Designed miniproteins, single chains, continued (3). Designs and how they scored, part 94

Each design is a single chain, and the fold is of that chain. pLDDT is the mean over its residues in the fold that is shown.

## One batch from the design tools (miniprotein)

Design m11265
Fold by ESMFold2-Fast:
Structure m11265 (fold): chain A 91 residues (1-91)
Amino acid sequence: SEAARREAEIQKALAGEKVSPEIQEEADKIIFEKIKEYMEQYRAAKKQSLKKAIEVLRELKEFIAKSRPEWKDMVERIEREIKRLEEELKK
């Protein structure tokens, strides 16, 4: 029961909803693990296709913007990399 409530609160935090600092800390661990997974997918995709690499970065950007909208600097860095790769793709 308590574990199920904690899981539900973590899911709310991952959706960008305001939760307690303790739950947000647990959600942040999940967010960082997801960022790591996206970055591994990005590196693998970049070896295959710039178009696939751009798609992975767009998914990562949307995930961060939804889960942690206050991490604007991280979103901006990802947007800059997307634009750089889009320019490279046009060459």
Scores: mean pLDDT 86

Design m11266
Fold by ESMFold2-Fast:
Structure m11266 (fold): chain A 63 residues (1-63)
Amino acid sequence: GAALEEKKEELKKKLEEYARQLAKKHGASSLKIERLDENTLRYTITVGDETHTFTVNLDEALE
């Protein structure tokens, strides 16, 4: 419903801001945000020789 769509958009914005802050804090050489499907986002942060990935399912995060 519209309420869930609004919460998903808010959550996406917060997650993107958080990922950008982490990248800046750790001096990341790259930040990649990939949309795997309509409700799943993958974040890839590279710091020197280390790559950190995490996946967020927006439906599971809200329910």
Scores: mean pLDDT 72

Design m11267
Fold by ESMFold2-Fast:
Structure m11267 (fold): chain A 82 residues (1-82)
Amino acid sequence: MGEEALKKALEAQARLAEALAGLSEEQQQAFVEAHREKIEEAEEEFKKAVEAYKKGDDEAAEEAAKKATALLEELAEAARAL
């Protein structure tokens, strides 16, 4: 279900925000520079998930949300490793 997948993507985004909040401002900036492409990809997939969900395309919303979740989880793990 697209709604549940989107909820998981939002939870993954919150986990990334928590990981980044534990870093200094300088470390946050360095992380964004180092991971810019992956952050942009995660944002694009999340945007696709939201647009598909609004259109009622649950299958497309679920697919995009799962991709966003995977990218956001990778980013959160990388941030926690700092």
Scores: mean pLDDT 84

Design m11268
Fold by ESMFold2-Fast:
Structure m11268 (fold): chain A 83 residues (1-83)
Amino acid sequence: MKIEVGPETVLYGVTLNVVDDNGNSHTIKRVIIAPTREEAAQQIVKLVTELQNQGYTIQSMEVRELTPEEAAEELERIKREKQ
């Protein structure tokens, strides 16, 4: 994956602890890349909504600002998991 970061671009690492319909706990990590903080917030809301629609209950959510280097590392990790 290529990460292009503009001066307005915000990068957030989102860690979600969720429970599925069977009561199993999962940790979901995502990188949010957005041209503004407002758009980043909208992407996070969309992610939470999509997970809830898949039957997940959100137990906790942690959001931290990432450097471009940290975002690149997380995206490469996700890419390796998908093959």
Scores: mean pLDDT 76

Design m11269
Fold by ESMFold2-Fast:
Structure m11269 (fold): chain A 84 residues (1-84)
Amino acid sequence: MPMPSQTVVQDIDNRINSYQTIAQIYRQQGDFDSAQVYDQGRDQYQQIRDDYINGQMTDSQARSQMNQIDSQTDTDVSRIRQQQ
C-alpha cells in the first residue's frame, strides 16, 4: 500500500475548508444556488479524501477527481453568476 502524499491530503483538506466557507458566505447572502454547488463539491472532496487515505485510489486518480470537481464547480457557479 503506497502511503498517501501529504501534499495531496493537504490540498484536499484545503479545498474542503474553502468550499465550506464559500458555501456559508453564499447562504448568508441568500444565494442558495451557489451555496448548494459548493456544498456538493465539498461532499465530493470528502469522499475523495476517504478513498485516497484508505488506499482506494492513486495520487493520479485523486488529482484527476479534484480537477473534475473544480471544473464542475467553476462552470456551475459561472452559470449562476451570469444570471445576475
Scores: mean pLDDT 84

Design m11270
Fold by ESMFold2-Fast:
Structure m11270 (fold): chain A 68 residues (1-68)
Amino acid sequence: SADLERFRQGVETFFNQLVADLRARGFSDEQIIEVLERAAAQLARHMSPEQREVLEEVLARKIAEIRA
């Protein structure tokens, strides 16, 4: 749906900004991944099942990009 696509874009923007900030502060790739996983766990607490699935897909893709 359009609402889920907008939600996905928001999550991608949030993670991209977080990754950029942590890299600028000298965090390693592994430390960045740990922060992303913790942030995702906290965000998931009040999400619908559909939003949680989108969050998990975006998180997995960002982790793969960082490790590439």
Scores: mean pLDDT 89

Design m11271
Fold by ESMFold2-Fast:
Structure m11271 (fold): chain A 75 residues (1-75)
Amino acid sequence: AEEAAGERGEKYARVVSAALQGMTKGLDAARKAAQEEGERLGLSPEVVDNVIAAVEQALADFKERGEEFAPPAPP
């Protein structure tokens, strides 16, 4: 039964890899890359959307940690 999980994991990993590679060019590129790879692998739109959501979460976390704290306005 491990083979079904392995096949799913391999396809998922390919879509995630494509999304992460696109992420360096921005979220839109990541979405497009994930969608194209998912379509190529015959994955359902639901699975592709879940991968995109995971990439968006990772990008949001990165931006949150990379944000500069606004200094208080001088008197």
Scores: mean pLDDT 65

Design m11272
Fold by ESMFold2-Fast:
Parts: C-alpha cells; sequence; structure tokens
Structure m11272 (fold): chain A 75 residues (1-75)
C-alpha cells in the first residue's frame, strides 16, 4: 500500500507526503507537524484517521494508494 498525504496548515502552508508504508506515512506526518508546531490533538486525530483508513482498506482487500487530506491548526 502507498500513501499520499496532503497536509494543509492553518497558515496556508501545504505539503504532500509520499510513503510506501503506514509507519513511514505516520513518521512523515508527525515530523512535519512537529516542525510547524501543529496542535498535538489535531496531529493525533490525523494519525488515528490515517490508521483507520488503512485498516478499512486492508479489510476491504484494497491495494494501491491511500490519498488523504488533513488540515492542521497551529499552536
Amino acid sequence: MKFELTVKMSDGTVKTIVAETLEEALEGLKKYGDEHNAKVEAMVGAMLRLIGEYLQAELAGETGTIKLEFELPLE
């Protein structure tokens, strides 16, 4: 499974994170959020959503790319 995450910050900054594994996707999301002082609760919510979408895709037998968009408020 591949991941393409579009992360929009409340200051208008946008970044696309591409990862080949869930672990890499979560690490990339966390690193980007930390670097930009994203609110911890919003980042945790985004990570939980990513995990949930991955589990649903696995249960459905889906393969390919998970594409998600997140908007992260900053502290």
Scores: mean pLDDT 80

Design m11273
Fold by ESMFold2-Fast:
Structure m11273 (fold): chain A 83 residues (1-83)
Amino acid sequence: DAALREQAEAAAREGIENDDLLGAAERIARLMGASDAEIAEARALAADEREAVLALLALAAGMPLEEIRAAVAKYRADRAALE
């Protein structure tokens, strides 16, 4: 909803300002209704901060954990191919 979107945008701006994208992504996921258990499980799918941010933003967007797992694995493979 509009109020929730404004709160998510504020969290994103604060994260950029403080160079804390991981904290911003966790806050946005919580604002979108994710539980601490869901956030912990999404973080557990990640090997590094970039993957954790991706997983948490996907969770915030309403993506199921099984799809987040696939998305993180694809992102990891795509990143490895660029190195």
Scores: mean pLDDT 78

Design m11274
Fold by ESMFold2-Fast:
Structure m11274 (fold): chain A 88 residues (1-88)
Amino acid sequence: SVDEAIAALLAEVQARFDALLAELRASTQSPAALQATFQARLDAIQDDAARRLEELQLSLEQQQAFISAFADLVRQSYADFQAILASK
């Protein structure tokens, strides 16, 4: 179903952020290089999500719910990334 597809996409986005944060935690690169890597990967995740959202042909209500959930994932991942930078 469309709801299952939305849930699967959000789970995939979460997994991609988790993998990125794990990579950045293990990295010995400079803070500037880590910031550049995070931004580039965030941009790629956002672009992929936007394309897949369009392909799903969602109702306005489903689009709003997805955008809200996606924004929460971005906000949490950014906070976790800032904690990684503070630990280096």
Scores: mean pLDDT 88

Design m11275
Fold by ESMFold2-Fast:
Structure m11275 (fold): chain A 82 residues (1-82)
Amino acid sequence: SDEVLREARDLLDLLRVLQRSVERDHARGRLTPETVEQLMELAREQREWMRRHVSDPALLAEFEAEVDELLDLLERVRKEVE
């Protein structure tokens, strides 16, 4: 539906904002291992939601690329805060 596609595009923009927020908060020493794990789980849950509800393969591919970048960032941050 058009509503699902709009929600998916908004979610892509939010992932980009979240990446910048994670980098900023990490630089300020505000991220704990627990917070990083919670963000990783949230990112994985959002990816599964997109896979279930979005049938546009191009949009799914773009979303999965953004989630992969966020998860890679969070994994690097996790190793530094342990």
Scores: mean pLDDT 83

Design m11276
Fold by ESMFold2-Fast:
Formats: structure tokens, C-alpha cells, sequence
Structure m11276 (fold): chain A 74 residues (1-74)
């Protein structure tokens, strides 16, 4: 489901951030937002919102740690 894809993307984004891989953290953070928004549209509003916010947070933290440029966030 979109929620399962969103949760997997969050887990991969967090793992990439922990490994210092800013490019992967941003890529999976963006996927967490994409699938989270899709999950919200499919009726998983709470789970989809949580995944989208987590994806945003991972990207912001990657930027603040100097692992990603601000223009790469999305």
C-alpha cells in the first residue's frame, strides 16, 4: 500500500541519514513525502501525514548537518 511504501521510505531515509549519506537521505525523504501524501489521499490520513513530516524532517536534518544543499530539498 502507499502507507507501507511511505513507512519503508522513512526507514531508508533515517538509515541513510545515520550513515551520513545526504543524497540518499534526501531521495528517500522525498519518496516518504510522495507516498505519505498518496496514503493520505487513499484514507490513511494520520499515517500518511506522519510519514510526510518525517521525510521533511530527515531532509532538513541532512541540510543542517551539511550533508545536502538546500536547493536539493523537496
Amino acid sequence: SALEEAEEAVAKAEAALAAGDGAAAVEYGKKAIEYGLKAMDEGDVTGGTGAALAGMGVQIEAWLRGLAAAEELG
Scores: mean pLDDT 88

Design m11277
Fold by ESMFold2-Fast:
Structure m11277 (fold): chain A 103 residues (1-103)
Amino acid sequence: SLTEELLRAHAELLVRHGLMTPEQGEAWVAAQLAALADASERERQLLTVYHLYGEALRLIAEGRLDLARDLIGLLREAAKKMDEEVKAVAEALIAEVEAALAA
């Protein structure tokens, strides 16, 4: 699913930046997918968008601006394939993160 692809890409990004091991990344993706198992694909996409938005703001607060930019880049690419309603939410949240990065 698009949600699984986005969660895996996020975990791979964190591994690349030295914030988790590959094994921790796989375990995290499995845990996120299990937590979303009873949700519809639209709900999974929305929850993942809000999660990544919160993570990007946290990374900005921690001064990890390059990682926040990479994370928002992943979300922007995934948003192109999202349901139209989810895409609109994602684009609005991406714009807020980009404004924070420009400040």
Scores: mean pLDDT 85

Design m11278
Fold by ESMFold2-Fast:
Structure m11278 (fold): chain A 96 residues (1-96)
Amino acid sequence: DIDSLIERLEKEISDPVRKGIIIALLVVLDELGYDPSFLQKITDMAINGESERKIADFIYDYLKSHAKTQEQLDALEAGKEKRDKAVENTIKLINS
């Protein structure tokens, strides 16, 4: 239950930036249809004080090893492209 995991993060993590990043990530992974046990593990790592790097490495390794469908790979690629485009547009605005 994603709402239950979000509630735990809201109560247990004091850093608003760390909390916001992890919650946003859980929502994206839930929308992509990843297993609740995977989301629970990310939540536990975040609450237990694991570094963002270690959490990101765990997520990357999980996604890479469990990407068994073309749909999952396509969704990850589309997300990356959308992010890269947003960054490019922001750089163009700053250079104006």
Scores: mean pLDDT 74

Design m11279
Fold by ESMFold2-Fast:
Structure m11279 (fold): chain A 70 residues (1-70)
Amino acid sequence: MEQKLEEIRERAYRRMRELIETAPTSDELARGAVRVANELIDEGEKLGLSPKDAADAVSEGIHRAVLEHR
């Protein structure tokens, strides 16, 4: 279980980091972040994570990318 949580966190981190580096506007960054979150929550649920655990893991990965960029 923890291995799958870490995989989702790491994916969220990497995809958010790429968005921060490549998004032309803050509005596109925000839309991209929502898209990434929804996609990875769905992937986490397919891996057998609860919706809450998947959402928490995605939020943690995204938050880490945002903090490291700022």
Scores: mean pLDDT 82

Design m11280
Fold by ESMFold2-Fast:
Structure m11280 (fold): chain A 89 residues (1-89)
Amino acid sequence: PVAFTKPEKVELTEDGITLHFNVVVPSSYETRAVLKIGGKTFELPAEKVYTAKGLLELVVKLSPELRNLIEAAQKKGEKIEFTAEIRAP
């Protein structure tokens, strides 16, 4: 069975999407993040991270193309949704 953890907070900044996790078990994890803008779904690149227990902050960098889409959607008042998790092996 694969264990996964959802973030406690997701924040969009110019540096990318910042994810905040409360990690219970120290391990190597793989990120999974999906960005939904209007009716379109975009998968963000997976990244491997090793972490100790406690607060983990991860920044998922966005391509210039995705940043432009997010900014355009925000300007138009379109709904932007983030779904993210980290998975243990």
Scores: mean pLDDT 73

Design m11281
Fold by ESMFold2-Fast:
Structure m11281 (fold): chain A 71 residues (1-71)
Amino acid sequence: MEELLEVYREIIKLSREGRDEEALKLLEEKFGAKGKTKEEREKALAEKLSELVPAIAEERARREGKPLPAP
């Protein structure tokens, strides 16, 4: 769990520097370890990204017409 927060901090830092692609690759490297199919891995990664990156979560919620998830 703590490593998840560390990755999130790195993602925010990279995003502020305009390095969103590097942030995404970092997240995939840390979380994309296991999945039976490529499709399952991509969906799991996308869900984690939407939880960790507020902008992605907001965009997804807007497309679905649902409020943002809150803790």
Scores: mean pLDDT 60

Design m11282
Fold by ESMFold2-Fast:
Parts: structure tokens; sequence; C-alpha cells
Structure m11282 (fold): chain A 62 residues (1-62)
């Protein structure tokens, strides 16, 4: 739940669950698929989505 609250501070509410699924994914294959899905939904490049995810993860996991 703390992770989900941290995501809310960095992404629009409608994408919070999508970003949560990516961050909690347990395989590289699932991660790559979900990043692609977010990229299409937000109209962002996969690189931009990955950079945002890395920023959120770095703030959450020390």
Amino acid sequence: SDLKKQIKSNVPDKFVDDYYKVITSKSQKDYDKLVGDISKKQGMSKKDVTSKLQDIINKTVY
C-alpha cells in the first residue's frame, strides 16, 4: 500500500494500478509487456515509461 501511495505522487490516478503491476512484476517478460502496454495507453515512448518506473523504484527501494 505504501508503494501504491508513492506511485500516486508520481503518475496520474488512472495509471496508478498499471504502474503498480509493472513494479510488482516478478519476471522480465511481464515487466517488458506491461511497459509496452503503458507506453501505448499514455502515448509515451517505452524509454520514457522505463525512466519514470526507474525513478519511482529508486525512491521506493533503498
Scores: mean pLDDT 77

Design m11283
Fold by ESMFold2-Fast:
Structure m11283 (fold): chain A 78 residues (1-78)
Amino acid sequence: AEAEAEEKLAREEKNEMDQVKDHISSLKQLMAMAEGEDKEFAVELAETYLSMAQRAFAVPPEWERQVRQRAEEIREEY
């Protein structure tokens, strides 16, 4: 029972981390697409969300939602 609980918890953490990594990758790609005067602003924002995403392994899912939302915002801006 305990072994099954640990395996389920590890799988859930891995799934959340994989989603966060996908969002980080998307943010990096969006930053690479950004050119001109907006590039520095995009980099600073992506670094902020990267920091938040790195905490997702111990932070509530609401941070993942914010990272996802910001990736979409950056895509629309740049």
Scores: mean pLDDT 58

Design m11284
Fold by ESMFold2-Fast:
Structure m11284 (fold): chain A 113 residues (1-113)
Amino acid sequence: SVLEKQREALELLREAIELIRKALEILKKAGLVSNEEALEIEELLGLAEIHLGVAKILIDKGIDPTAELRKAIELLQKAIDLLRKAGAEKVPEAKALLDKAKELLEKAKELLD
């Protein structure tokens, strides 16, 4: 059902946030991300969490959460792009986490199409 796909997309996007945060911490420890870059990425992740929180409320009320879920996907894609630009491709563990997060974003997008 449409509702089951929307719930699955929500959970995939929550997992993607956790993977992106783990990649950010690895890259911070590697000295590849500045404090200012880390703050920008955390702001994107925080905004994505707000949109997912609204999406959960909408799902619970039987209202279409698709716009909120799509906004979270856009924000998380920007976070992945910033971490890749910072040098995630040079750190195998961080690269693997971001590759998995990207896979989850694509899966969530397919569920909403």
Scores: mean pLDDT 92

Design m11285
Fold by ESMFold2-Fast:
Structure m11285 (fold): chain A 82 residues (1-82)
Amino acid sequence: KIAQLQAQVDQLKASLTDPKAKEAADRMIALSQQEIQGDSTAAARSSAVLLRASIEVENEKDKELVTQISKLLQEIVDLAKA
């Protein structure tokens, strides 16, 4: 259910310590909303944000958390489009 996935995203985001990881999470959340509204480029932009975070974020834990957030946001998008 979308509400439970959103709660998981919020919890993972709260665990981020790197400001760049927090910024990446916020951008991916915004892009997930744009994708739900039909922006065909939003998925590619979200992937670019994740790739940049993998380079800029030095903390391994935050890299893994950002990747988990990306996965959960894609599940939310898929459910919202169904």
Scores: mean pLDDT 82

Design m11286
Fold by ESMFold2-Fast:
Structure m11286 (fold): chain A 82 residues (1-82)
Amino acid sequence: MTEEAKEYLNQTLVFLALARAGADTALTASQIAEMTGLSVGNVRRALKKLAEAGLVESRRDGRTTLYRLSPLGARRAEALAA
């Protein structure tokens, strides 16, 4: 398996974890790591790529960053579930 394929798989797992939690639910990178079994570093890398694609939004809450599906991300998650 190529490194690029591993990164794509990690992005898919992180996206599905956010979809499973719900479009209105904001999660920390640590919470997503617990849900997916990935390291926090791999989760953060995946979240960065998903945010660049417009599928995930981030918000600072003090010293913690919360991540949730964007409206586009929520729509794509719904299409995958249907």
Scores: mean pLDDT 82

Design m11287
Fold by ESMFold2-Fast:
Structure m11287 (fold): chain A 63 residues (1-63)
Amino acid sequence: TLARLSPRQQELAKRLAAARSLGAPISSRDAATVLGVSQSTARRAIDEILADPELLAEAKAAL
C-alpha cells in the first residue's frame, strides 16, 4: 500500500517508521514541513499512517 501514497506521504511514512525504531516522536510541525501542508492536515496524516501497521511495516522495510 506504500506505493499508492504520494512521494511526500511515502517520505512521512518512512520517517515515522524510523522515529519508532529510535524512540523519537515526529511532531505535527515536522510532518507539515515534509508534506508541505498545514499542521492540522499533517496531524491527520500521522494518525492515518499510525492506524495502518501494514503501511508502517512496508515503510520500515523500504529504509
Scores: mean pLDDT 76

Design m11288
Fold by ESMFold2-Fast:
Structure m11288 (fold): chain A 79 residues (1-79)
Amino acid sequence: DISEAVDEMEKLIYKQYQKVKNGEISEEEALEEIRRELEEKYGKPFAEKAVELFEKILNGDKELEEQLKNRVKNLEEAE
């Protein structure tokens, strides 16, 4: 299910971004974890898309960061 894959990707990216901001892991470690986990479950093209999105957020795309935060919040509230 593509919707489930996208939801898992967004949650994982947000979780890793929070860990980087909190000083729990490095940016490189976060990128490696995102790539590894999503590649194993959904394949390389999907994992590369997630890595690209995460790199944009790390490079200061505040609009994308805000969109991701709102998306994750909506997923948590959608029950």
Scores: mean pLDDT 79

Design m11289
Fold by ESMFold2-Fast:
Structure m11289 (fold): chain A 85 residues (1-85)
Amino acid sequence: SLRDRIAALRRRIDALPLSPQLRDAADFVLDFAQYLLDQGNDKAAQDTLDLLERVLDLYEAGEVSEEQALSLLGQAYLTGLGLVQ
């Protein structure tokens, strides 16, 4: 379920060696996805979680810097708002 996915991603974020700034940003996006789900906006919640997961994958692989990861997390938030595709 999307709720189980949120719980799994929260555990993943807690396990990652993230700076406080990047951790706070990731947690903010995750909390926003949970908010969208609680509002019944399952598609927006799923799209937001897909982007968050991708950013974490790229960061763990060393493919993006912290600054790039923060920018991409901002894009995940805007996607959840329906402002970007």
Scores: mean pLDDT 84

Design m11290
Fold by ESMFold2-Fast:
Structure m11290 (fold): chain A 85 residues (1-85)
Amino acid sequence: MTLLENVRLFDDGGDGVGLIQQALVFAIKVAEENGLPEVELTMDQMRALAYRIVDLIREGKSEEEIREEVLKLYLEFAEQVRKQE
């Protein structure tokens, strides 16, 4: 199963906590595939990223569209973290 399939199955199963965790794993993988440096996101940033992924999946966006949106949002959050040291 792909990560996106797992996220959809968790939503159907009513496990919102598992859905958020899988969405975060997907976001980290997208960042790694694009050669981005490791940055520690805040809990609020992680939550926003996870909810965005879930929203896009529920709206039936393609994997490529989801990856592009995740990458854009991750880069924005990474820049914010750098400003905090």
Scores: mean pLDDT 68

Design m11291
Fold by ESMFold2-Fast:
Structure m11291 (fold): chain A 85 residues (1-85)
Amino acid sequence: SLEKKAEELDKKADEAFSEGRYVEAGNYYLQAARYYEQSGDLEKAIEAYEKAIDAFRKGYEQTGDIDLAANELAAATNLAALRSK
Protein backbone atom coordinates (compact mmCIF):
# COMPACT_ATOMS: atom_id res chain seq x y z
CA SER A 1 0.00 0.00 0.00
CA LEU A 2 2.92 2.39 0.64
CA GLU A 3 4.23 1.78 -2.89
CA LYS A 4 0.75 2.45 -4.34
CA LYS A 5 0.56 5.71 -2.32
CA ALA A 6 4.01 6.67 -3.62
CA GLU A 7 3.02 5.91 -7.25
CA GLU A 8 -0.15 8.03 -6.95
CA LEU A 9 1.80 10.95 -5.41
CA ASP A 10 4.49 10.60 -8.12
CA LYS A 11 1.75 10.87 -10.80
CA LYS A 12 0.23 13.95 -9.10
CA ALA A 13 3.70 15.49 -8.92
CA ASP A 14 4.32 14.83 -12.65
CA GLU A 15 0.99 16.55 -13.48
CA ALA A 16 1.77 19.54 -11.22
CA PHE A 17 5.32 19.84 -12.63
CA SER A 18 4.06 19.78 -16.25
CA GLU A 19 1.66 22.62 -15.34
CA GLY A 20 4.44 24.75 -13.79
CA ARG A 21 3.14 24.18 -10.24
CA TYR A 22 6.66 23.45 -9.00
CA VAL A 23 6.03 23.93 -5.25
CA GLU A 24 3.14 21.41 -5.31
CA ALA A 25 5.21 19.07 -7.51
CA GLY A 26 8.18 19.24 -5.10
CA ASN A 27 5.98 18.44 -2.11
CA TYR A 28 4.32 15.49 -3.91
CA TYR A 29 7.70 14.13 -5.13
CA LEU A 30 9.15 14.45 -1.60
CA GLN A 31 6.23 12.50 -0.10
CA ALA A 32 6.46 9.88 -2.88
CA ALA A 33 10.22 9.51 -2.21
CA ARG A 34 9.59 8.92 1.51
CA TYR A 35 6.96 6.25 0.80
CA TYR A 36 9.21 4.53 -1.79
CA GLU A 37 12.03 4.55 0.79
CA GLN A 38 9.73 3.06 3.47
CA SER A 39 8.56 0.36 1.01
CA GLY A 40 12.20 -0.55 0.16
CA ASP A 41 12.05 0.68 -3.46
CA LEU A 42 15.33 2.58 -3.25
CA GLU A 43 15.66 3.19 -7.02
CA LYS A 44 12.26 4.90 -7.21
CA ALA A 45 12.98 6.77 -3.96
CA ILE A 46 16.22 8.14 -5.51
CA GLU A 47 14.36 9.19 -8.68
CA ALA A 48 11.60 10.89 -6.66
CA TYR A 49 14.13 12.78 -4.49
CA GLU A 50 15.92 13.95 -7.68
CA LYS A 51 12.60 15.20 -9.09
CA ALA A 52 11.77 16.93 -5.78
CA ILE A 53 15.14 18.76 -5.87
CA ASP A 54 14.49 19.91 -9.45
CA ALA A 55 10.93 21.02 -8.61
CA PHE A 56 11.94 23.01 -5.51
CA ARG A 57 14.81 24.63 -7.43
CA LYS A 58 12.43 25.69 -10.23
CA GLY A 59 9.93 26.90 -7.62
CA TYR A 60 12.64 29.03 -6.02
CA GLU A 61 13.65 30.47 -9.43
CA GLN A 62 9.96 31.30 -10.03
CA THR A 63 9.12 32.82 -6.59
CA GLY A 64 12.36 33.80 -4.77
CA ASP A 65 10.96 32.01 -1.68
CA ILE A 66 13.97 31.11 0.49
CA ASP A 67 11.99 28.27 2.17
CA LEU A 68 12.03 26.44 -1.18
CA ALA A 69 15.85 26.63 -1.24
CA ALA A 70 15.78 25.03 2.24
CA ASN A 71 13.40 22.30 0.94
CA GLU A 72 15.78 21.65 -2.00
CA LEU A 73 18.71 21.25 0.44
CA ALA A 74 16.67 18.89 2.67
CA ALA A 75 15.73 16.70 -0.33
CA ALA A 76 19.37 16.71 -1.55
CA THR A 77 20.55 15.64 1.94
CA ASN A 78 18.06 12.73 1.98
CA LEU A 79 19.16 11.71 -1.54
CA ALA A 80 22.86 11.74 -0.53
CA ALA A 81 22.12 9.55 2.53
CA LEU A 82 20.07 7.10 0.42
CA ARG A 83 22.78 6.83 -2.29
CA SER A 84 25.39 5.97 0.40
CA LYS A 85 23.48 2.74 1.25
Scores: mean pLDDT 86

Design m11292
Fold by ESMFold2-Fast:
Structure m11292 (fold): chain A 84 residues (1-84)
Amino acid sequence: RAHASEEELELDIEIALVEMQVGIDKSIKDKLTPEQIELIEKADKLVDEARQALENGDLETARKYVEEARKILKERIEIDKKNA
């Protein structure tokens, strides 16, 4: 079977980690503010686009979308810290 490149494997892992974090955040959406919910929904869309780009062999686009999703998840976490 075809062997994935090292860059493809690294992106797959990075996308999977973001997908896991989005899943965790969705599981607690009842405890989140509307602003945090909007950020999670935006990150979910971006990580889906990153996954599709990776499947299409567009590694540059996949990397861009996964990094954008990561930034949004970081913003969501910073909102939690402000309320701690």
Scores: mean pLDDT 79

Design m11293
Fold by ESMFold2-Fast:
Structure m11293 (fold): chain A 90 residues (1-90)
Amino acid sequence: LSPEVLELAEKVAKALGISLETALRFVTEALRLLGADPRPLSLELIERAADEAGRRLGLSEEQIRKAAGILRQFYVTDPERLEEAIAAVK
């Protein structure tokens, strides 16, 4: 498991009050959705990927919003690390 994927999952688990296993499933699915999209990374694509991954896992709208915020923050602080995380889960 990549350090970037684990760090994202730990932040999501803590923020949402969910298990690390569920957070890892969410983060992995969201990153796979981003990696499958041929468009360049953007905040809009991140929000769409988080929404779709969260809905598939049965997360609430509030949980999805918080998780999307974490992914967006990761992108704005270090977009290259997010690209590395996407590459790790493809």
Scores: mean pLDDT 85

Design m11294
Fold by ESMFold2-Fast:
Structure m11294 (fold): chain A 105 residues (1-105)
Amino acid sequence: SKVDQLEEILKDVQAGKLNLAETEKEIKRIVGEKVLKEVKATLPPSVLKHKDEKKVAEALVYATLIIITKNPETRLKHARSLSKIIHSMDVPLEVKILYHSAVDS
């Protein structure tokens, strides 16, 4: 499934086997350009432009998994993972608060 393919990409990103540009290309291959643009539109510019490209790549994969996952419990699991990545990044406090609230709801 597309979910299984994205989970494999996530593992490769976490293992340092894929850089940010390669990760975006693989997401585009699996879900298409329109969905990738939607994913990028849901993430704040401070996250997308962050210097820690590995964390940006992980955030993109988790955000994509949230968008394509139909199961609410699995979606919430990915939202929690996205929140943890964003909270580990040097981004404005308002961005960290926004993602904390999204996980709690």
Scores: mean pLDDT 81

Design m11295
Fold by ESMFold2-Fast:
Structure m11295 (fold): chain A 74 residues (1-74)
Amino acid sequence: MEFEKLYEEVLELGKEVLELSEDLKTILKAIGIQLQAIGIQLDYDWGLISEEEAVKQLKKLKADMEKLKKEVEK
């Protein structure tokens, strides 16, 4: 449940960055973070990592995406 909420938040933040930015470099960075989040979901679904580890990694990606969004909003 916490994993699913964090995953959705990371993807939603990425969508907001894509809507706000016309800069290709920023768009590619946002896509890269979203792809990393998908990779974490696959590792979790396949039992390669625990939910606690997946949540920890997603929190880091969320922070990276929030930082990127703030850069775009400036």
Scores: mean pLDDT 83

Design m11296
Fold by ESMFold2-Fast:
Structure m11296 (fold): chain A 99 residues (1-99)
Amino acid sequence: SPLEETEKILDEILDLVEKHASEKDVEEMKKLIKDFLDYYKKMSEEEQKIFTKMLKKIYDGLKEMIESGRFSGDLAVGITEGMLTMALWALKLEEEKKK
């Protein structure tokens, strides 16, 4: 299902950055992922598929960035937290429009 695929991709993103993150950063990212998934489950299947495709692109980019050694782990953590925060706020705003 799109949900199971998205959960797996989010877990893989977390695994990529976890080695460079503090315990506090890991806990914050896990909270963001959980909150994101709660809103994700309220989306249509077509919207879910679009997000899954976007997450795959993000995962590939983060993996290449980290494995290249050209970027700090701290930067990768900051980018990941920023992306998850923006995605969560976008979903919350869309949910507020539904009656």
Scores: mean pLDDT 78

Design m11297
Fold by ESMFold2-Fast:
Formats: C-alpha cells, sequence, structure tokens
Structure m11297 (fold): chain A 98 residues (1-98)
C-alpha cells in the first residue's frame, strides 16, 4: 500500500540522517546541535511507530534542514550526500500520502 511504502521511505530517511549525525559528530560538530538532531530523529521515529506519518515527515524534514546546515558549516561532504538522499526520500513519502 502507499502507507507501507511511505513508512519504509520515512524509516530509510531517518537512517540516513542518523548516519549523517554520526559523520558530523566524528568531525567535531557542536554537541548542542548534534543533540537537537538526535531528538528530532527520535521524535520522528516515535511518530512513525504511532502511525502519525504527517508528524514523522514534519520532524524528519526539520532534521534534514538542520543537518544540511551543520554539514555545510563543517564541510563534511559525506554527511551532505547522506542528507541530500534523505531529503529525496522524505519528498517521495510526502507525495505518496497525498
Amino acid sequence: SKKEKAAELIRRAGGLVSQAIDEMEKAGAPKEKIEELKKLVREASQALRAGDYETAIELLRKAVEKADEISKEIGNTKAQKLVDEARKLVEEAEKLLK
């Protein structure tokens, strides 16, 4: 179903953001910014488990935007690529839930 495909895309996007967080943390990104990102990803995962796809997408979009800013500030190209891929998956999930 469209909902099952959207849930899988949201889960994959969350995984990519988590990988980007790990890369940025290893590169010395500020702990405060990393903690904010981890909170957004955790809350998105909780919303997804609750079946609240709209909230999960909103939180994950915020995480992607913040991760994009941080990865660019620290110049981490690997994190940037992971974030760009996560953004595409979030956009695909939004389209499926129309």
Scores: mean pLDDT 88

Design m11298
Fold by ESMFold2-Fast:
Structure m11298 (fold): chain A 78 residues (1-78)
Amino acid sequence: RVEELARAAEEHVRAAAEAALAGDDEAAREHLGRALEHARRALELAEEDPSLRPLFLERMERVDRLAEEEADRVRAAA
């Protein structure tokens, strides 16, 4: 489930970048909000079950890296 939530967060980060590149700031903000909701749910699971914490940290590091890469791409296009 943590993996599924992390994957959904990644999908929304990518969708937010595409919306921003298209000039749709409202859609970009909505997708970022969805990504944060999925990350928060993953955190809640890791807090309830400490055995999930290494998986959560590894997956969130991937989401953070993707978010920085996509943010750089949007900034370069502006």
Scores: mean pLDDT 82

Design m11299
Fold by ESMFold2-Fast:
Structure m11299 (fold): chain A 69 residues (1-69)
Amino acid sequence: DKIEKLKKFREKIIENSDANAKEIAKWMLELGIADEEEAKKIEEAKSDEEIQKELQKVLEKVFSENLVG
């Protein structure tokens, strides 16, 4: 369930409120929310705006797939 994976991701963010882009990308990859290429793009992002853009792309993909139900 992709919603359950998103819930676990949210819990990791709450526990690690100071997490950097690399840590966030790793959690998304570990939880299967993002693939390796998507996670790498987040890790390589050089600004907060780029990080948000790449995160939003992954989340939109996941939400789109779940909202079709």
Scores: mean pLDDT 72

